# Designs tried in a protein design run: designed miniproteins, single chains, continued (3). Part 28

Each design is a single chain, and the fold is of that chain. pLDDT is the mean over its residues in the fold that is shown.

## One batch from the design tools (miniprotein)

Design m9010
Fold by ESMFold2-Fast:
Structure m9010 (fold): chain A 56 residues (1-56)
Amino acid sequence: GADEGIRAARLVLEKAEKGGNKVMAEDARRLLEHIERHPEDGGSAAGAVGWAKVFG
């Protein structure tokens, strides 16, 4: 759901910021903002969870 997607996107954002990866940080921030504004979009939330698993 959106809550899981938000947590996943935040984790990717924090990792990207700590690693100095500005491109990944911008992508994660945009994804986080999209999920927060469109909680009905389960695809974006699922994408965030998958992203966090690959880089977590």
Scores: mean pLDDT 79

Design m9011
Fold by ESMFold2-Fast:
Structure m9011 (fold): chain A 76 residues (1-76)
Amino acid sequence: GEEALRELVLRTLDEAIEAIKSGNYEKAIELLKIAREAVRDDPEVTELLDKAIQAVKSGNKEEAIKLLEEAREKVR
């Protein structure tokens, strides 16, 4: 159901934030790609995730975490 998908996305975003904090950027990017596919019908959340992936790739850890926290609040 929609509730199960929402819980999966929230869990995946939390895991991605932890991966970024631990310096595991490859894992963070893979988790964010999974979350992006799960929310492809939500253009606002998808845009935040795309920006977060670019921030991770650019080494901007603080911006990436901020964008993911914003995405998390919109999914809730």
Scores: mean pLDDT 85

Design m9012
Fold by ESMFold2-Fast:
Structure m9012 (fold): chain A 77 residues (1-77)
Amino acid sequence: MSKEELIERARRLAGEAGRAFAAGDYERAARLALEAAEVLAEHPELRERARELLREAGEGLRAAGADELAEELFAAA
């Protein structure tokens, strides 16, 4: 998979995570954010972008009161 293909796939997964978050489905949002970051981490040049995604998603989950899910994302970052 090319770098561009990984970015596009991760973007789609991150979009799904954002929709789940907006719907209050924090477990699904966390799972999709982890999957998006895992896709990005497949390419060495995208690993920092993967960590940034997990930190941003974790902060959002913490702000929503989903502290345990936020801790999972921060640990994976």
Scores: mean pLDDT 86

Design m9013
Fold by ESMFold2-Fast:
Structure m9013 (fold): chain A 66 residues (1-66)
Amino acid sequence: MELELTPEEVEALRRMDDATRQAVGEGLKALAAGNPEEAKRLFQRAADLSPDPETQEALRRVAERV
């Protein structure tokens, strides 16, 4: 499944803190390795780590698309 981000999702991702950004990076790495199950878990974890509700919502939507 192809992962496409909307402009609104990209803006939300730019606002994330270092811990959330690291988890997103791990998720993208898992997708590049062909492991969408692991990527989904990592994006869900990143959403749970984010203190920003807007970023949390964007990351949950990304996880659903994987």
Scores: mean pLDDT 73

Design m9014
Fold by ESMFold2-Fast:
Structure m9014 (fold): chain A 80 residues (1-80)
Amino acid sequence: GTSGVPFLIEAVKKAIEAAKNGDLEKASRIFDAVARYAEQLGLTEAAELFRKASEAARNGDPEKAIEYAKQAIEVLEKAL
């Protein structure tokens, strides 16, 4: 694993909380940021899922955004 993975998981949890609270703009911004950071770490599958979560949040779909984010967390936990 890398020291960056725990940081990504905590950031994603904050994005999920924002999405649950209806703050889809905040959620999408966090998902975009963690997608770029995951890609820089070589975590391509997680980065793709975070991009999908960000797109779902921007499209007003908190349920799909949370679903993709949870899938990304599972991928990250397997990388640890």
Scores: mean pLDDT 84

Design m9015
Fold by ESMFold2-Fast:
Structure m9015 (fold): chain A 75 residues (1-75)
Amino acid sequence: SSEAKKLLEEGKKALEQGDYEKAIEYFKKAAEIGDPELQVEALSGAGEAAREAGDDDTAAQYDAQQQKLQQQLQS
């Protein structure tokens, strides 16, 4: 939980700095070890970073995974 939150914050910092590759790496790691709510936020961040990088295909994959997980949590 604590480690996942730190990775999420590092991802957000990298995204703010325009380091989209690094942001995606941190968000992916946060999604791997975080609780479901944090996974939703991390996948959302990864999708945003991929879009900003111009990788629409990767962004769509993260968006789909985030939406699926969010739907499962709200069922």
Scores: mean pLDDT 85

Design m9016
Fold by ESMFold2-Fast:
Structure m9016 (fold): chain A 62 residues (1-62)
Amino acid sequence: SKQEKLRELDEEIKELREEEKRLKEKIKETKDPQEKANLYAAIGILKSAISILERERERLLK
C-alpha cells in the first residue's frame, strides 16, 4: 500500500545517501584528479536518483 511504498522509498533514499557520503569521503582521500572527476560524476548520478525518488515520495504524500 501507500505506507509500504513510502517505507521502501525511504530505505532506498537512505541507502543512496549513505553511498553518496562514502564517495565524498573517498574524494578527500583521493589525490588523482581523474579518479576525483569519476567520483564526482558518480555522485552526480546518485544525486539525480535521489531527486527522482524524493519527488516520487512527495507525490505519494499528496
Scores: mean pLDDT 87

Design m9017
Fold by ESMFold2-Fast:
Structure m9017 (fold): chain A 63 residues (1-63)
Amino acid sequence: MEEEVKKYEEEIKKYSDEILRLANEAFAHQDDPARTAALSRRIQELADKAVEYHKKAKELKEK
């Protein structure tokens, strides 16, 4: 259980780091709406995956 929680937390950290990188890139390129829109869609996809892993990790930690 501890090892499984750590695996989910590692994946969440990877997604969070990628989301922050993409968000910073979108912020830096606000003058390019097409690029910003594409980055926003990718950020949303990664955020959804991170939320799923957060829920699984929380359930395991509460047992």
Scores: mean pLDDT 78

Design m9019
Fold by ESMFold2-Fast:
Structure m9019 (fold): chain A 114 residues (1-114)
Amino acid sequence: GPLEEILRLLEEAEELLREAEEALREGRLEEALELLERALELLEEAIRLFLENKENFSKEEQEELKKRLLELLERLIELGLELLKDERLSKEQILRVIGLILRAIGLKLQIELS
């Protein structure tokens, strides 16, 4: 059901963020950026499913899902900000990272207001 699908998306996003952090540590900037962009897409889908189905979840499930979503969005923002400090980024990559961070902030606000 929707809960199992959201949990699957969150687990996949967590793994992508772990891989992005490793890629960033190793100086693999394009791979780190692509992994962060993919993690954001999974989090956007998880949030969509959460908001569309929230009334079907228990209060405990809603609070745990919100907590996990916020933690992953905050981690993604942190990694994006670290990536922005790398002087090797092209102008196109800088714009992509800024867009990623702004989108993640918007999603965080959506969850906090839900």
Scores: mean pLDDT 91

Design m9021
Fold by ESMFold2-Fast:
Structure m9021 (fold): chain A 61 residues (1-61)
Amino acid sequence: EVEEARRRARELAEKAIENGDPQQLLDGASDLVNEGISPEAAQAVAREATEGLKKLEEKKK
């Protein structure tokens, strides 16, 4: 579960970075967490989303 959630979050981050859309990453990560995954998996998703957002902000700001 944790590894699967992390992979899904990484795929979302890669797509959001390619599209230049931080909101897409935030919405996708929120959807994954709201599926009722474990707290540990939710933390993994949040970490991947945070790293993706930092990458996007560093390029745009």
Scores: mean pLDDT 75

Design m9022
Fold by ESMFold2-Fast:
Structure m9022 (fold): chain A 62 residues (1-62)
Amino acid sequence: METHTVPVTGKVEAAVAAYRLRPDKTLEEIAEEFGVSKEDVEGALRGEKAPATDGTPRLVEI
């Protein structure tokens, strides 16, 4: 493949999906299989969970 224009984001998304299907595998193994950074995969996983805020509790110590 001479001109391969594939964004890293696409590979990270695939790695996230693989990790979700195979939680038995470590993040590092999946990241290396897809040729992406472990940090990128973790960021994507956190991004999918982070936006799902559980609701900010208003009960705080005063």
Scores: mean pLDDT 63

Design m9023
Fold by ESMFold2-Fast:
Structure m9023 (fold): chain A 62 residues (1-62)
Amino acid sequence: DDDEEAVKIAQEIASKLAKENGEMTVELKKKSYEEAIKKAEEKGLEESEAVKQARGLLESME
């Protein structure tokens, strides 16, 4: 399964956003999940467990 690749993508995006903005707010975390999901979908990983979990977390961050 490509879950490890999807997790790495999410971690890289989160680290980049934290570095650029100085801290991880709820809005930045939501943005990082959205960008990670988009990038993973571009690689054909949309059905991976990691992407499904990220979508669930994104929906919970209302």
Scores: mean pLDDT 69

Design m9024
Fold by ESMFold2-Fast:
Structure m9024 (fold): chain A 76 residues (1-76)
Amino acid sequence: MVEEAREKLREAERALEAGNLEEADRYAQEALKAALEAGDVELAREAVRLAARLALAAGADRAAVDAQLARALAAL
């Protein structure tokens, strides 16, 4: 359900702001799954962008994250 996906996305953002990367990743994955199940492409894009922000916060390579983000958004 779209509302469930939005709630998970909000929780992922709060966890990321708090520096709890493990919790943020879990909520981001749940939000993406719920958004895809609901057919909400815009919400799925928000979840994918949050996952990219999380990867950067965890020290992932920016060029690799940007390439993965572009591919993920194109697949939606």
Scores: mean pLDDT 81

Design m9025
Fold by ESMFold2-Fast:
Structure m9025 (fold): chain A 93 residues (1-93)
Amino acid sequence: MEELKKKIEELVKSAPTPEEALRLLGDYAIKTKNLPAFEYRLDDEPKLEFKEGEAEKIEISLPGGTRVVLDKEGNVLEGKLEDAEGYVKAIPK
């Protein structure tokens, strides 16, 4: 769903570090209980490259085996959030 994509992007951008972005995404999934569960992890990249716009990767695993890789700015590097639309379509915000 478009709204899910926007919310994920917002949460990633609002976090000061990729570790905090992952925690915010996990908290959001738990708190709402209306979105697909997220499994997430952080790639092992230098912090300086992240701050210079060379993104540390945030991997999100969605139900059904869909995986999405984002940079810190919320840009999709691998996969597509559109792939998750069918899983989220029937779940309220």
Scores: mean pLDDT 45

Design m9026
Fold by ESMFold2-Fast:
Structure m9026 (fold): chain A 60 residues (1-60)
Amino acid sequence: GKVIAVALVDLPKTSPDELALRAGETVEVLEEVDEEWWKAKSLSTGETGLVPKSALREVP
């Protein structure tokens, strides 16, 4: 099944590998890269990139 999460805060794109998000935006979690970073896909833009795990809340 898909793992869906919501951004808790606005996230600027500070590097080419990161995903820019607005607070309340939904993402699909594609991969847990490490303990701090997930690879996610924005459901609004279709873009993929790295997001801090602490900035996301998983949707049940």
Scores: mean pLDDT 81

Design m9027
Fold by ESMFold2-Fast:
Structure m9027 (fold): chain A 78 residues (1-78)
Amino acid sequence: SMEELIEQLERAEEKAEEAAEKGNQEELVESLRRIAEEAKDPKVSEYLRKLAEFLEGLSPEEALEVIRLLLEAAKGLL
Protein backbone atom coordinates (compact mmCIF):
# COMPACT_ATOMS: atom_id res chain seq x y z
CA SER A 1 0.00 0.00 0.00
CA MET A 2 1.07 3.61 -0.53
CA GLU A 3 0.53 4.32 3.18
CA GLU A 4 2.97 1.54 4.13
CA LEU A 5 5.49 2.74 1.53
CA ILE A 6 5.40 6.24 3.09
CA GLU A 7 5.78 4.82 6.63
CA GLN A 8 8.77 2.66 5.60
CA LEU A 9 10.39 5.52 3.63
CA GLU A 10 10.04 7.74 6.74
CA ARG A 11 11.90 5.03 8.72
CA ALA A 12 14.50 4.89 5.93
CA GLU A 13 14.93 8.70 6.06
CA GLU A 14 15.57 8.51 9.83
CA LYS A 15 18.24 5.81 9.29
CA ALA A 16 19.77 7.81 6.40
CA GLU A 17 20.02 10.92 8.62
CA GLU A 18 21.82 8.83 11.27
CA ALA A 19 24.16 7.32 8.64
CA ALA A 20 24.97 10.75 7.14
CA GLU A 21 25.80 12.10 10.63
CA LYS A 22 28.02 9.06 11.41
CA GLY A 23 29.46 8.66 7.89
CA ASN A 24 28.38 4.98 7.82
CA GLN A 25 26.84 3.92 4.48
CA GLU A 26 27.04 0.16 5.31
CA GLU A 27 24.85 0.67 8.42
CA LEU A 28 22.26 2.50 6.27
CA VAL A 29 22.12 -0.29 3.65
CA GLU A 30 21.79 -2.98 6.36
CA SER A 31 19.01 -0.96 8.07
CA LEU A 32 17.08 -0.60 4.79
CA ARG A 33 17.33 -4.35 4.14
CA ARG A 34 15.93 -4.99 7.63
CA ILE A 35 13.08 -2.50 7.01
CA ALA A 36 12.35 -4.30 3.70
CA GLU A 37 12.17 -7.69 5.49
CA GLU A 38 9.72 -6.21 8.04
CA ALA A 39 7.44 -4.72 5.35
CA LYS A 40 3.98 -6.34 5.19
CA ASP A 41 3.30 -5.50 1.52
CA PRO A 42 5.50 -7.66 -0.80
CA LYS A 43 5.67 -4.83 -3.37
CA VAL A 44 6.92 -2.38 -0.71
CA SER A 45 9.45 -5.01 0.48
CA GLU A 46 10.77 -5.52 -3.09
CA TYR A 47 10.94 -1.75 -3.68
CA LEU A 48 12.97 -1.21 -0.49
CA ARG A 49 15.36 -4.10 -1.33
CA LYS A 50 16.06 -2.55 -4.76
CA LEU A 51 16.48 0.86 -3.13
CA ALA A 52 19.06 -0.60 -0.70
CA GLU A 53 21.02 -2.08 -3.66
CA PHE A 54 20.93 1.29 -5.48
CA LEU A 55 22.10 3.18 -2.38
CA GLU A 56 25.19 0.93 -2.00
CA GLY A 57 26.80 3.01 -4.80
CA LEU A 58 26.14 6.38 -3.11
CA SER A 59 27.59 8.40 -0.23
CA PRO A 60 25.46 8.63 2.96
CA GLU A 61 24.60 12.26 2.10
CA GLU A 62 23.55 11.35 -1.47
CA ALA A 63 21.49 8.42 -0.13
CA LEU A 64 19.67 10.76 2.28
CA GLU A 65 18.77 13.14 -0.58
CA VAL A 66 17.48 10.24 -2.72
CA ILE A 67 15.31 8.92 0.14
CA ARG A 68 13.93 12.43 0.81
CA LEU A 69 13.01 12.87 -2.87
CA LEU A 70 11.31 9.46 -2.99
CA LEU A 71 9.38 10.19 0.23
CA GLU A 72 8.12 13.55 -1.12
CA ALA A 73 7.11 11.85 -4.40
CA ALA A 74 5.23 9.11 -2.50
CA LYS A 75 3.43 11.70 -0.32
CA GLY A 76 2.44 13.59 -3.48
CA LEU A 77 0.64 10.46 -4.73
CA LEU A 78 -1.70 10.38 -1.68
Scores: mean pLDDT 81

Design m9028
Fold by ESMFold2-Fast:
Structure m9028 (fold): chain A 61 residues (1-61)
Amino acid sequence: SEAEKKVKELLKRAREAFKQGKYEEAWRLALEAVEIGKKHNVPKSLIDEALKLAAEADEAR
């Protein structure tokens, strides 16, 4: 689905930001992925991945 593709792209961008030490950006991107994923009933595995990344970025900022 288009929503699933967008969530995957946001996760990729969030991971890249995290790798660069941009924890605030990584946190925002991961939260956006969660919001889109939940609204459009994207697979739970992707939502869980986004939630984990958001938590890790929040702890690091």
Scores: mean pLDDT 87

Design m9029
Fold by ESMFold2-Fast:
Structure m9029 (fold): chain A 67 residues (1-67)
Amino acid sequence: SAAAVEAKIDAAYEKFLAEHPQYKPLIERLRERYGERAARAFAFQLYQDPSPQQVEDLVALLEKRAA
């Protein structure tokens, strides 16, 4: 069910930030710009692909919205 999937994403999000605290500042900025749901999606994206390119792409999202 959708609720079971959301619970797994929530648990994975909390575990990811606990294990990778270096991403907390980036995820916090993304949360402020795009909201909590989007921040969790971005954290899951980083969990699956923690490459420097992925980090740069997410930083670019913050910069492109600065008019």
Scores: mean pLDDT 73

Design m9030
Fold by ESMFold2-Fast:
Structure m9030 (fold): chain A 76 residues (1-76)
Amino acid sequence: KKKEEEEKIKKELAELLEKANAGADLFDILKEMAEILAKEGRFEDIEVLLKRLEEEAKKGDKKAKELVEYLKKLLE
């Protein structure tokens, strides 16, 4: 059950990050989604999101790196 949710989130994140290259607005949406996940107690979903963003940050995406730091702070 959670495994399928994690794969869905990873795929959904990849699509959002692809579209984010067309507009910085999508990173603000991802931050908001992470805050909602934290409020719902879905910290494992935030960890999946963090792992995916970490890979995009390694590709040179500065916005992804900034969001990674934000998510790490949110998980603390």
Scores: mean pLDDT 69

Design m9031
Fold by ESMFold2-Fast:
Structure m9031 (fold): chain A 108 residues (1-108)
Amino acid sequence: MITLTQTPASVTVAAGESATLTFTASSPLPVAGAISWLFQKPGQPPETIISNGSVRAPGVSSRWTGAVVSNSTATLTIANAQPEDTGTYYAHSQVSGSRGQGSQLTVT
C-alpha cells in the first residue's frame, strides 16, 4: 500500500492569508496526478474538492488550487483563507485508495 504523508499536520493562518498543504507518497504513484483532495468540516463527511491533482469540483472556489509537483508529491493551496475553510484536508490516491492522515487548517 502506498502511504501518503501530509505536512503540516496542523496550521493556523489569519483570514486573508494563504496556506499550502503538501503530501508525499512512500513510492511513485501508479498514475501521476491521479490524486484527490478531500475537505472535512467538524461533524460533516469528507467531500472531494480537487480531483486529478488540479480539477476543482463543481462550485469549489478558485481560491483552492491543486498542483502536482512530481509522481510522489502534490500540493493544495488555499488563497485568501476564510473562516469557513477551517477543517481537515485529506490527500487521497484515486488508484490505490490510500488516504493521508489529514492536515488541520484553522483560520482565525
Scores: mean pLDDT 81

Design m9032
Fold by ESMFold2-Fast:
Structure m9032 (fold): chain A 75 residues (1-75)
Amino acid sequence: SVARVLERAVALARSPDPFDREVGLSFLRMVASLAIRTGDEEALRLALEALRALLADPRVAAEAAALIAELEAAL
């Protein structure tokens, strides 16, 4: 399910390993991009909620904010 993919992506984005954090953000970008392309409003909403939760983590906050802005501009 999309929720399980997002849960895994958030866990990776919160990893102490910087490589795993990049992989997690890439999964979130992929899910959001597919949701926009397919018109899946629920999947997009869940992906944006996951990205907004990451704004509290200073290690990924800037990348999460940039991705949110990019995705909102694509709507």
Scores: mean pLDDT 86

Design m9033
Fold by ESMFold2-Fast:
Structure m9033 (fold): chain A 65 residues (1-65)
Amino acid sequence: MSPEEQALKKAKELIDQGDVEKALEVTREIMEEAGLSRERGEDIFAEALSDEQRERVAARQLAEA
């Protein structure tokens, strides 16, 4: 599996478990370990989220900022 496929699969698994924050960090780490950027990990994490989940995550981060 490519690092991008591994990151996407792992992100979906963690999101299903309710660990959205951990999904983002693990996706970033997989991309860094593969020699790709953390920003690419963030893009893959965004692909793993549904539109509704993405809005919930963004709203929560805004409220905590």
Scores: mean pLDDT 72

Design m9034
Fold by ESMFold2-Fast:
Structure m9034 (fold): chain A 65 residues (1-65)
Amino acid sequence: MEAKKEEALRRAKELAREVGAKEVRFEGDKLTVTTNLKSVTQYAGFALRMIGIGIEAGLSVSVEE
């Protein structure tokens, strides 16, 4: 579990860097990402990819602004 959590964090940070997201954090079993995306298409695509990362690692995902 811990190794998958660490890999999920790495992947989440990589994706966040691609879209210019402000912050990525782990809070227990929850992955929280703070974004500043204004495009509906960019936000939807980013959110779905983040959720996918969380699901694979068994984490809850929250995409915040």
Scores: mean pLDDT 71

Design m9035
Fold by ESMFold2-Fast:
Structure m9035 (fold): chain A 75 residues (1-75)
Amino acid sequence: MDRELAREVYEKAKEAVERNPTVDELAEILQDLARAAGATVSPEAAKFIAEQLVKKYGPKGAARILRDAAERLLG
């Protein structure tokens, strides 16, 4: 696990909660989150997942989910 990248993802997602993030921004955060966890997600897969999260939870809700996931990686 890349703990420094997980911290960067946490800060980006936390900032995104306070503004109106785009699907592309959320997809980038998701790709970095996966990389921090030692996984690989393609840009296409990340965008698809981000679109589904925004559809279900809204853009701020999607950002909160990614923030909370990054926080769990940090312990």
Scores: mean pLDDT 85

Design m9036
Fold by ESMFold2-Fast:
Structure m9036 (fold): chain A 55 residues (1-55)
Amino acid sequence: SAENQALQAAGDRGTAAVPRALRLVEMAEKGEFPDDPAEREQVERIRIGLEWLEK
């Protein structure tokens, strides 16, 4: 069967979203950035959100 990237993305959000989000939040808090451009963008968005919440 052909893999559907949209279905996999939806599954990842439901199944692995929390562990991944916690890792990215930890990286943002420590000022670390992953090598993956998409994850780096997510880390920066989290960092900005954390700064906004701490205002």
Scores: mean pLDDT 65

Design m9037
Fold by ESMFold2-Fast:
Structure m9037 (fold): chain A 71 residues (1-71)
Amino acid sequence: MSPEELLEKMKELLEKGAEDPEKAEEYIAQGARYGREAAKDPEYRNEAENLAVRGIIETSEAKAAAEAAAK
């Protein structure tokens, strides 16, 4: 799998984590695995890091919204 395909898989998994907060940790863990493989290539390391930051933010926002709705 190319680094670009690995980053696309990471993005898809992080988006799934934002859509399903109950499984967010599982999707983040899987996405991080693909991101680490892509980051082995220095040309893609910065993109992998940027996707990880974005995914954490989006998942945190989805979790906060779900917790607010439960109150």
Scores: mean pLDDT 74

Design m9038
Fold by ESMFold2-Fast:
Structure m9038 (fold): chain A 72 residues (1-72)
Amino acid sequence: KIAEYEEELKKDPKSAEAWYNLGLALYEEGRYEEAEKALEEALKLDPKYKKALEALIDLAVKQLEEAVKKVT
């Protein structure tokens, strides 16, 4: 799954949709930091890509929850 999205990006690195799909796949694998960067790249390519923005917000919430658990 992730490898297939990476191959797609090698052919078209300016596809906001491909970056978004990679970000979601990384998020599902718990690779939150990498997912954040992929979703940020999607938004850089298309700043009005609402799905990518929503995914970034959800990811930020997950990262905050993990940070709170780490302290307590």
Scores: mean pLDDT 77

Design m9039
Fold by ESMFold2-Fast:
Structure m9039 (fold): chain A 75 residues (1-75)
Amino acid sequence: AALDLFQAAVQAEKDGNLSLALKLYEQVLKEHGSQLSNDQKAIAYNNLGNLYQAQGKLEEAIKAYEEALKLDPNY
């Protein structure tokens, strides 16, 4: 479930469907975050930040990147 949603988000990005990718990353983090490792959550937050930045949502992008750094201090 969580991994399937994560992979679907990656595929949506490759297809250029940024709106769907954003929704799927938000969904997996909010609804299935406990099913993800800290490394997987850090990657998901970083990708979410990239999607917000692409949409010009700089404040939301920064917050997503900060969450990624909290989960992986070496990021």
Scores: mean pLDDT 81

Design m9040
Fold by ESMFold2-Fast:
Structure m9040 (fold): chain A 80 residues (1-80)
Amino acid sequence: SSEEIKELLEELKEQIDEFTKELEEQLKKITDKNKAEEYLEQAKIILEDALNKVPEELREEIKKKVEEALKRLEELVKKL
């Protein structure tokens, strides 16, 4: 049902937010810019892999959420 799909979408968005917060906290502990860039590339691979496992009906909304997360992580690396 459309209600079940909406609930799943909200749960996936929350999971991405929690994962992104953990990535941000780990990234902030990295003082070397090259190591931070490597960590960002690994985070990108993990998030893109997770996106490919999302049901097709939810992928566009989750893709937007992943892109917002990656932008935040990229801004943290840029400040180093």
Scores: mean pLDDT 80

Design m9041
Fold by ESMFold2-Fast:
Structure m9041 (fold): chain A 98 residues (1-98)
Amino acid sequence: MEKEEEELKKKLEELEKKAEEAKKKAEEARRRAIELEAEAALYRMRAVANEIAGEDPEESRRKAEEYLRKAEEARRKAEELEEKAKELEKEAEELREK
């Protein structure tokens, strides 16, 4: 009886650890997305300022688009990691019931 509970406890701990790691990675990806969106906003403002000044806004627009794309990739990664964490938590819950 005790040996079975010990093996179950180890599997539960492994699943919980993997879920926590996935959550931390999701939080990091979310923070990265916010930082990249802030950079994109700064370059968008520079592009507008360049247009008002009669300067070429193309470089600033290109950079804004690049940072926006990177932000979208970071958000997708965060969503995938959040889904993985939920699946691991569900497996841990099912294992706890057995």
Scores: mean pLDDT 83

Design m9042
Fold by ESMFold2-Fast:
Structure m9042 (fold): chain A 57 residues (1-57)
Amino acid sequence: GKLHQELLEAIGEILRAIGDIFDAELRGDKEELEKAKKRLEEARERFNKLVKKIEEL
């Protein structure tokens, strides 16, 4: 269903943010590292909200 699709998209966002964190650390880019960490946290919060909605079904 739609919630399942949104959950997969949130997982994709998490994986992308992890890749961005790794790349920023290798480049020594502290500003991009902090931005990527923030995106990871936002994606994790979205994932948790979607999981709760699925569990209510």
Scores: mean pLDDT 83

Design m9043
Fold by ESMFold2-Fast:
Structure m9043 (fold): chain A 102 residues (1-102)
Amino acid sequence: SEIEKALEELEAAIKALIRLLLEHEPDITRAIGRALRLIGLLYGIQIAIKKKDYQAALKYLDALKATLQDILATETDPAIQAAAQQALAAVDRLKALIESQL
């Protein structure tokens, strides 16, 4: 389905962002904290979609969007910013697909 494909694209984007945070963020505490939050939010989205709980999926996607916007506001590394922007685009695409099913 288009939702499953959009979820796979989001998963790939978040995994790439986590790798870059762990490799490029000099503040280890910030890097780990952000990686764990992204992992938890992604897991919440995956489980909500599997259960077809689209309201829960939208809440997790909104929390993920807020986290990505915070990363963009505070991270200066261009690779991290590019990865976070790609992840935001994937969030918006998945949100639009889910909202079209409501």
Scores: mean pLDDT 90

Design m9044
Fold by ESMFold2-Fast:
Structure m9044 (fold): chain A 71 residues (1-71)
Amino acid sequence: MKKNKITALQVAAALIAASGDPNAAEDARELVKKMYELGASKEELKETARIIAQVNPDAAKAMEEAIKEYE
């Protein structure tokens, strides 16, 4: 259940990055917060950032910075 919801958020993050939305970086930070609320691990969030980095490195950087804030 929880892992399935986290996977859906990872897909949503990849779609946001691919869309070229100018707010993708802010959306990436919000997704990190939502994934943590659903019980995502730091490793799962880092994997999501790695996927996003292939299409939108600025969004990936914002996601990595948000992950660090939860340390």
Scores: mean pLDDT 71

Design m9045
Fold by ESMFold2-Fast:
Structure m9045 (fold): chain A 100 residues (1-100)
Amino acid sequence: SAAEKAARAERFKKLATESTMDLANAASQTYGGKAREAIEAGDLELAAKHYEANARWLEASAQLLRSMGDTESAKQMEAQAKKAREEAERVRRKAEELAR
């Protein structure tokens, strides 16, 4: 039936969405942690690169979630990506300031 096909599609979509979000969250924890460690070590350029890597993973995850029709999860990933980009820019500007 159409209802059975819809239910099956919904289950597979949920699994794909959950896997995408888990991967995005794991990347955020990994790159966020590495960025913090780089800041503590005084390597602001490395910290910016880690924030940029996090933003790229979140942006890719958001695109995949949108392609699956999960607009709400995509918006959450996009908001996190924007924050990661802003942190990368902030840290890079501070690195440039200190290099003068």
Scores: mean pLDDT 86

Design m9046
Fold by ESMFold2-Fast:
Structure m9046 (fold): chain A 47 residues (1-47)
Amino acid sequence: SLSELDLWALAGELEVATEEQRKRLRDIYGDDAIERAEKILEEMKKS
């Protein structure tokens, strides 16, 4: 599993990623890591 710091970095990548880049990140890090990073990104946007 990724550390909290790694998930924050991944959330930052997802924020600026294209649809194709998001698919590649999902293939590299896995669905669970992407889902966790997307939740972090969503929370950042709500604040």
Scores: mean pLDDT 79

Design m9047
Fold by ESMFold2-Fast:
Structure m9047 (fold): chain A 74 residues (1-74)
Amino acid sequence: MNKEKAEKLRKDAEGLLAALPTLPEAARPHFRAAAEEAKKAAEAFEKGDEEKGLKYLKEAAEHAAKAGEALEAA
């Protein structure tokens, strides 16, 4: 991943964090966790740590899936 993709990832994570107050309470902690992992991924890519960046992206995707499950259960 390069600077441009890391910047996009950070922007997407910030947008999700800004949207948290509008989301259902049951899903909010999962979306928050997804956004925090995405921010960690962006930081890892900025440092050139591709392996850590990809690991954090995978964790962000897993939290996003949990958020979707919480929305369906509500």
Scores: mean pLDDT 80

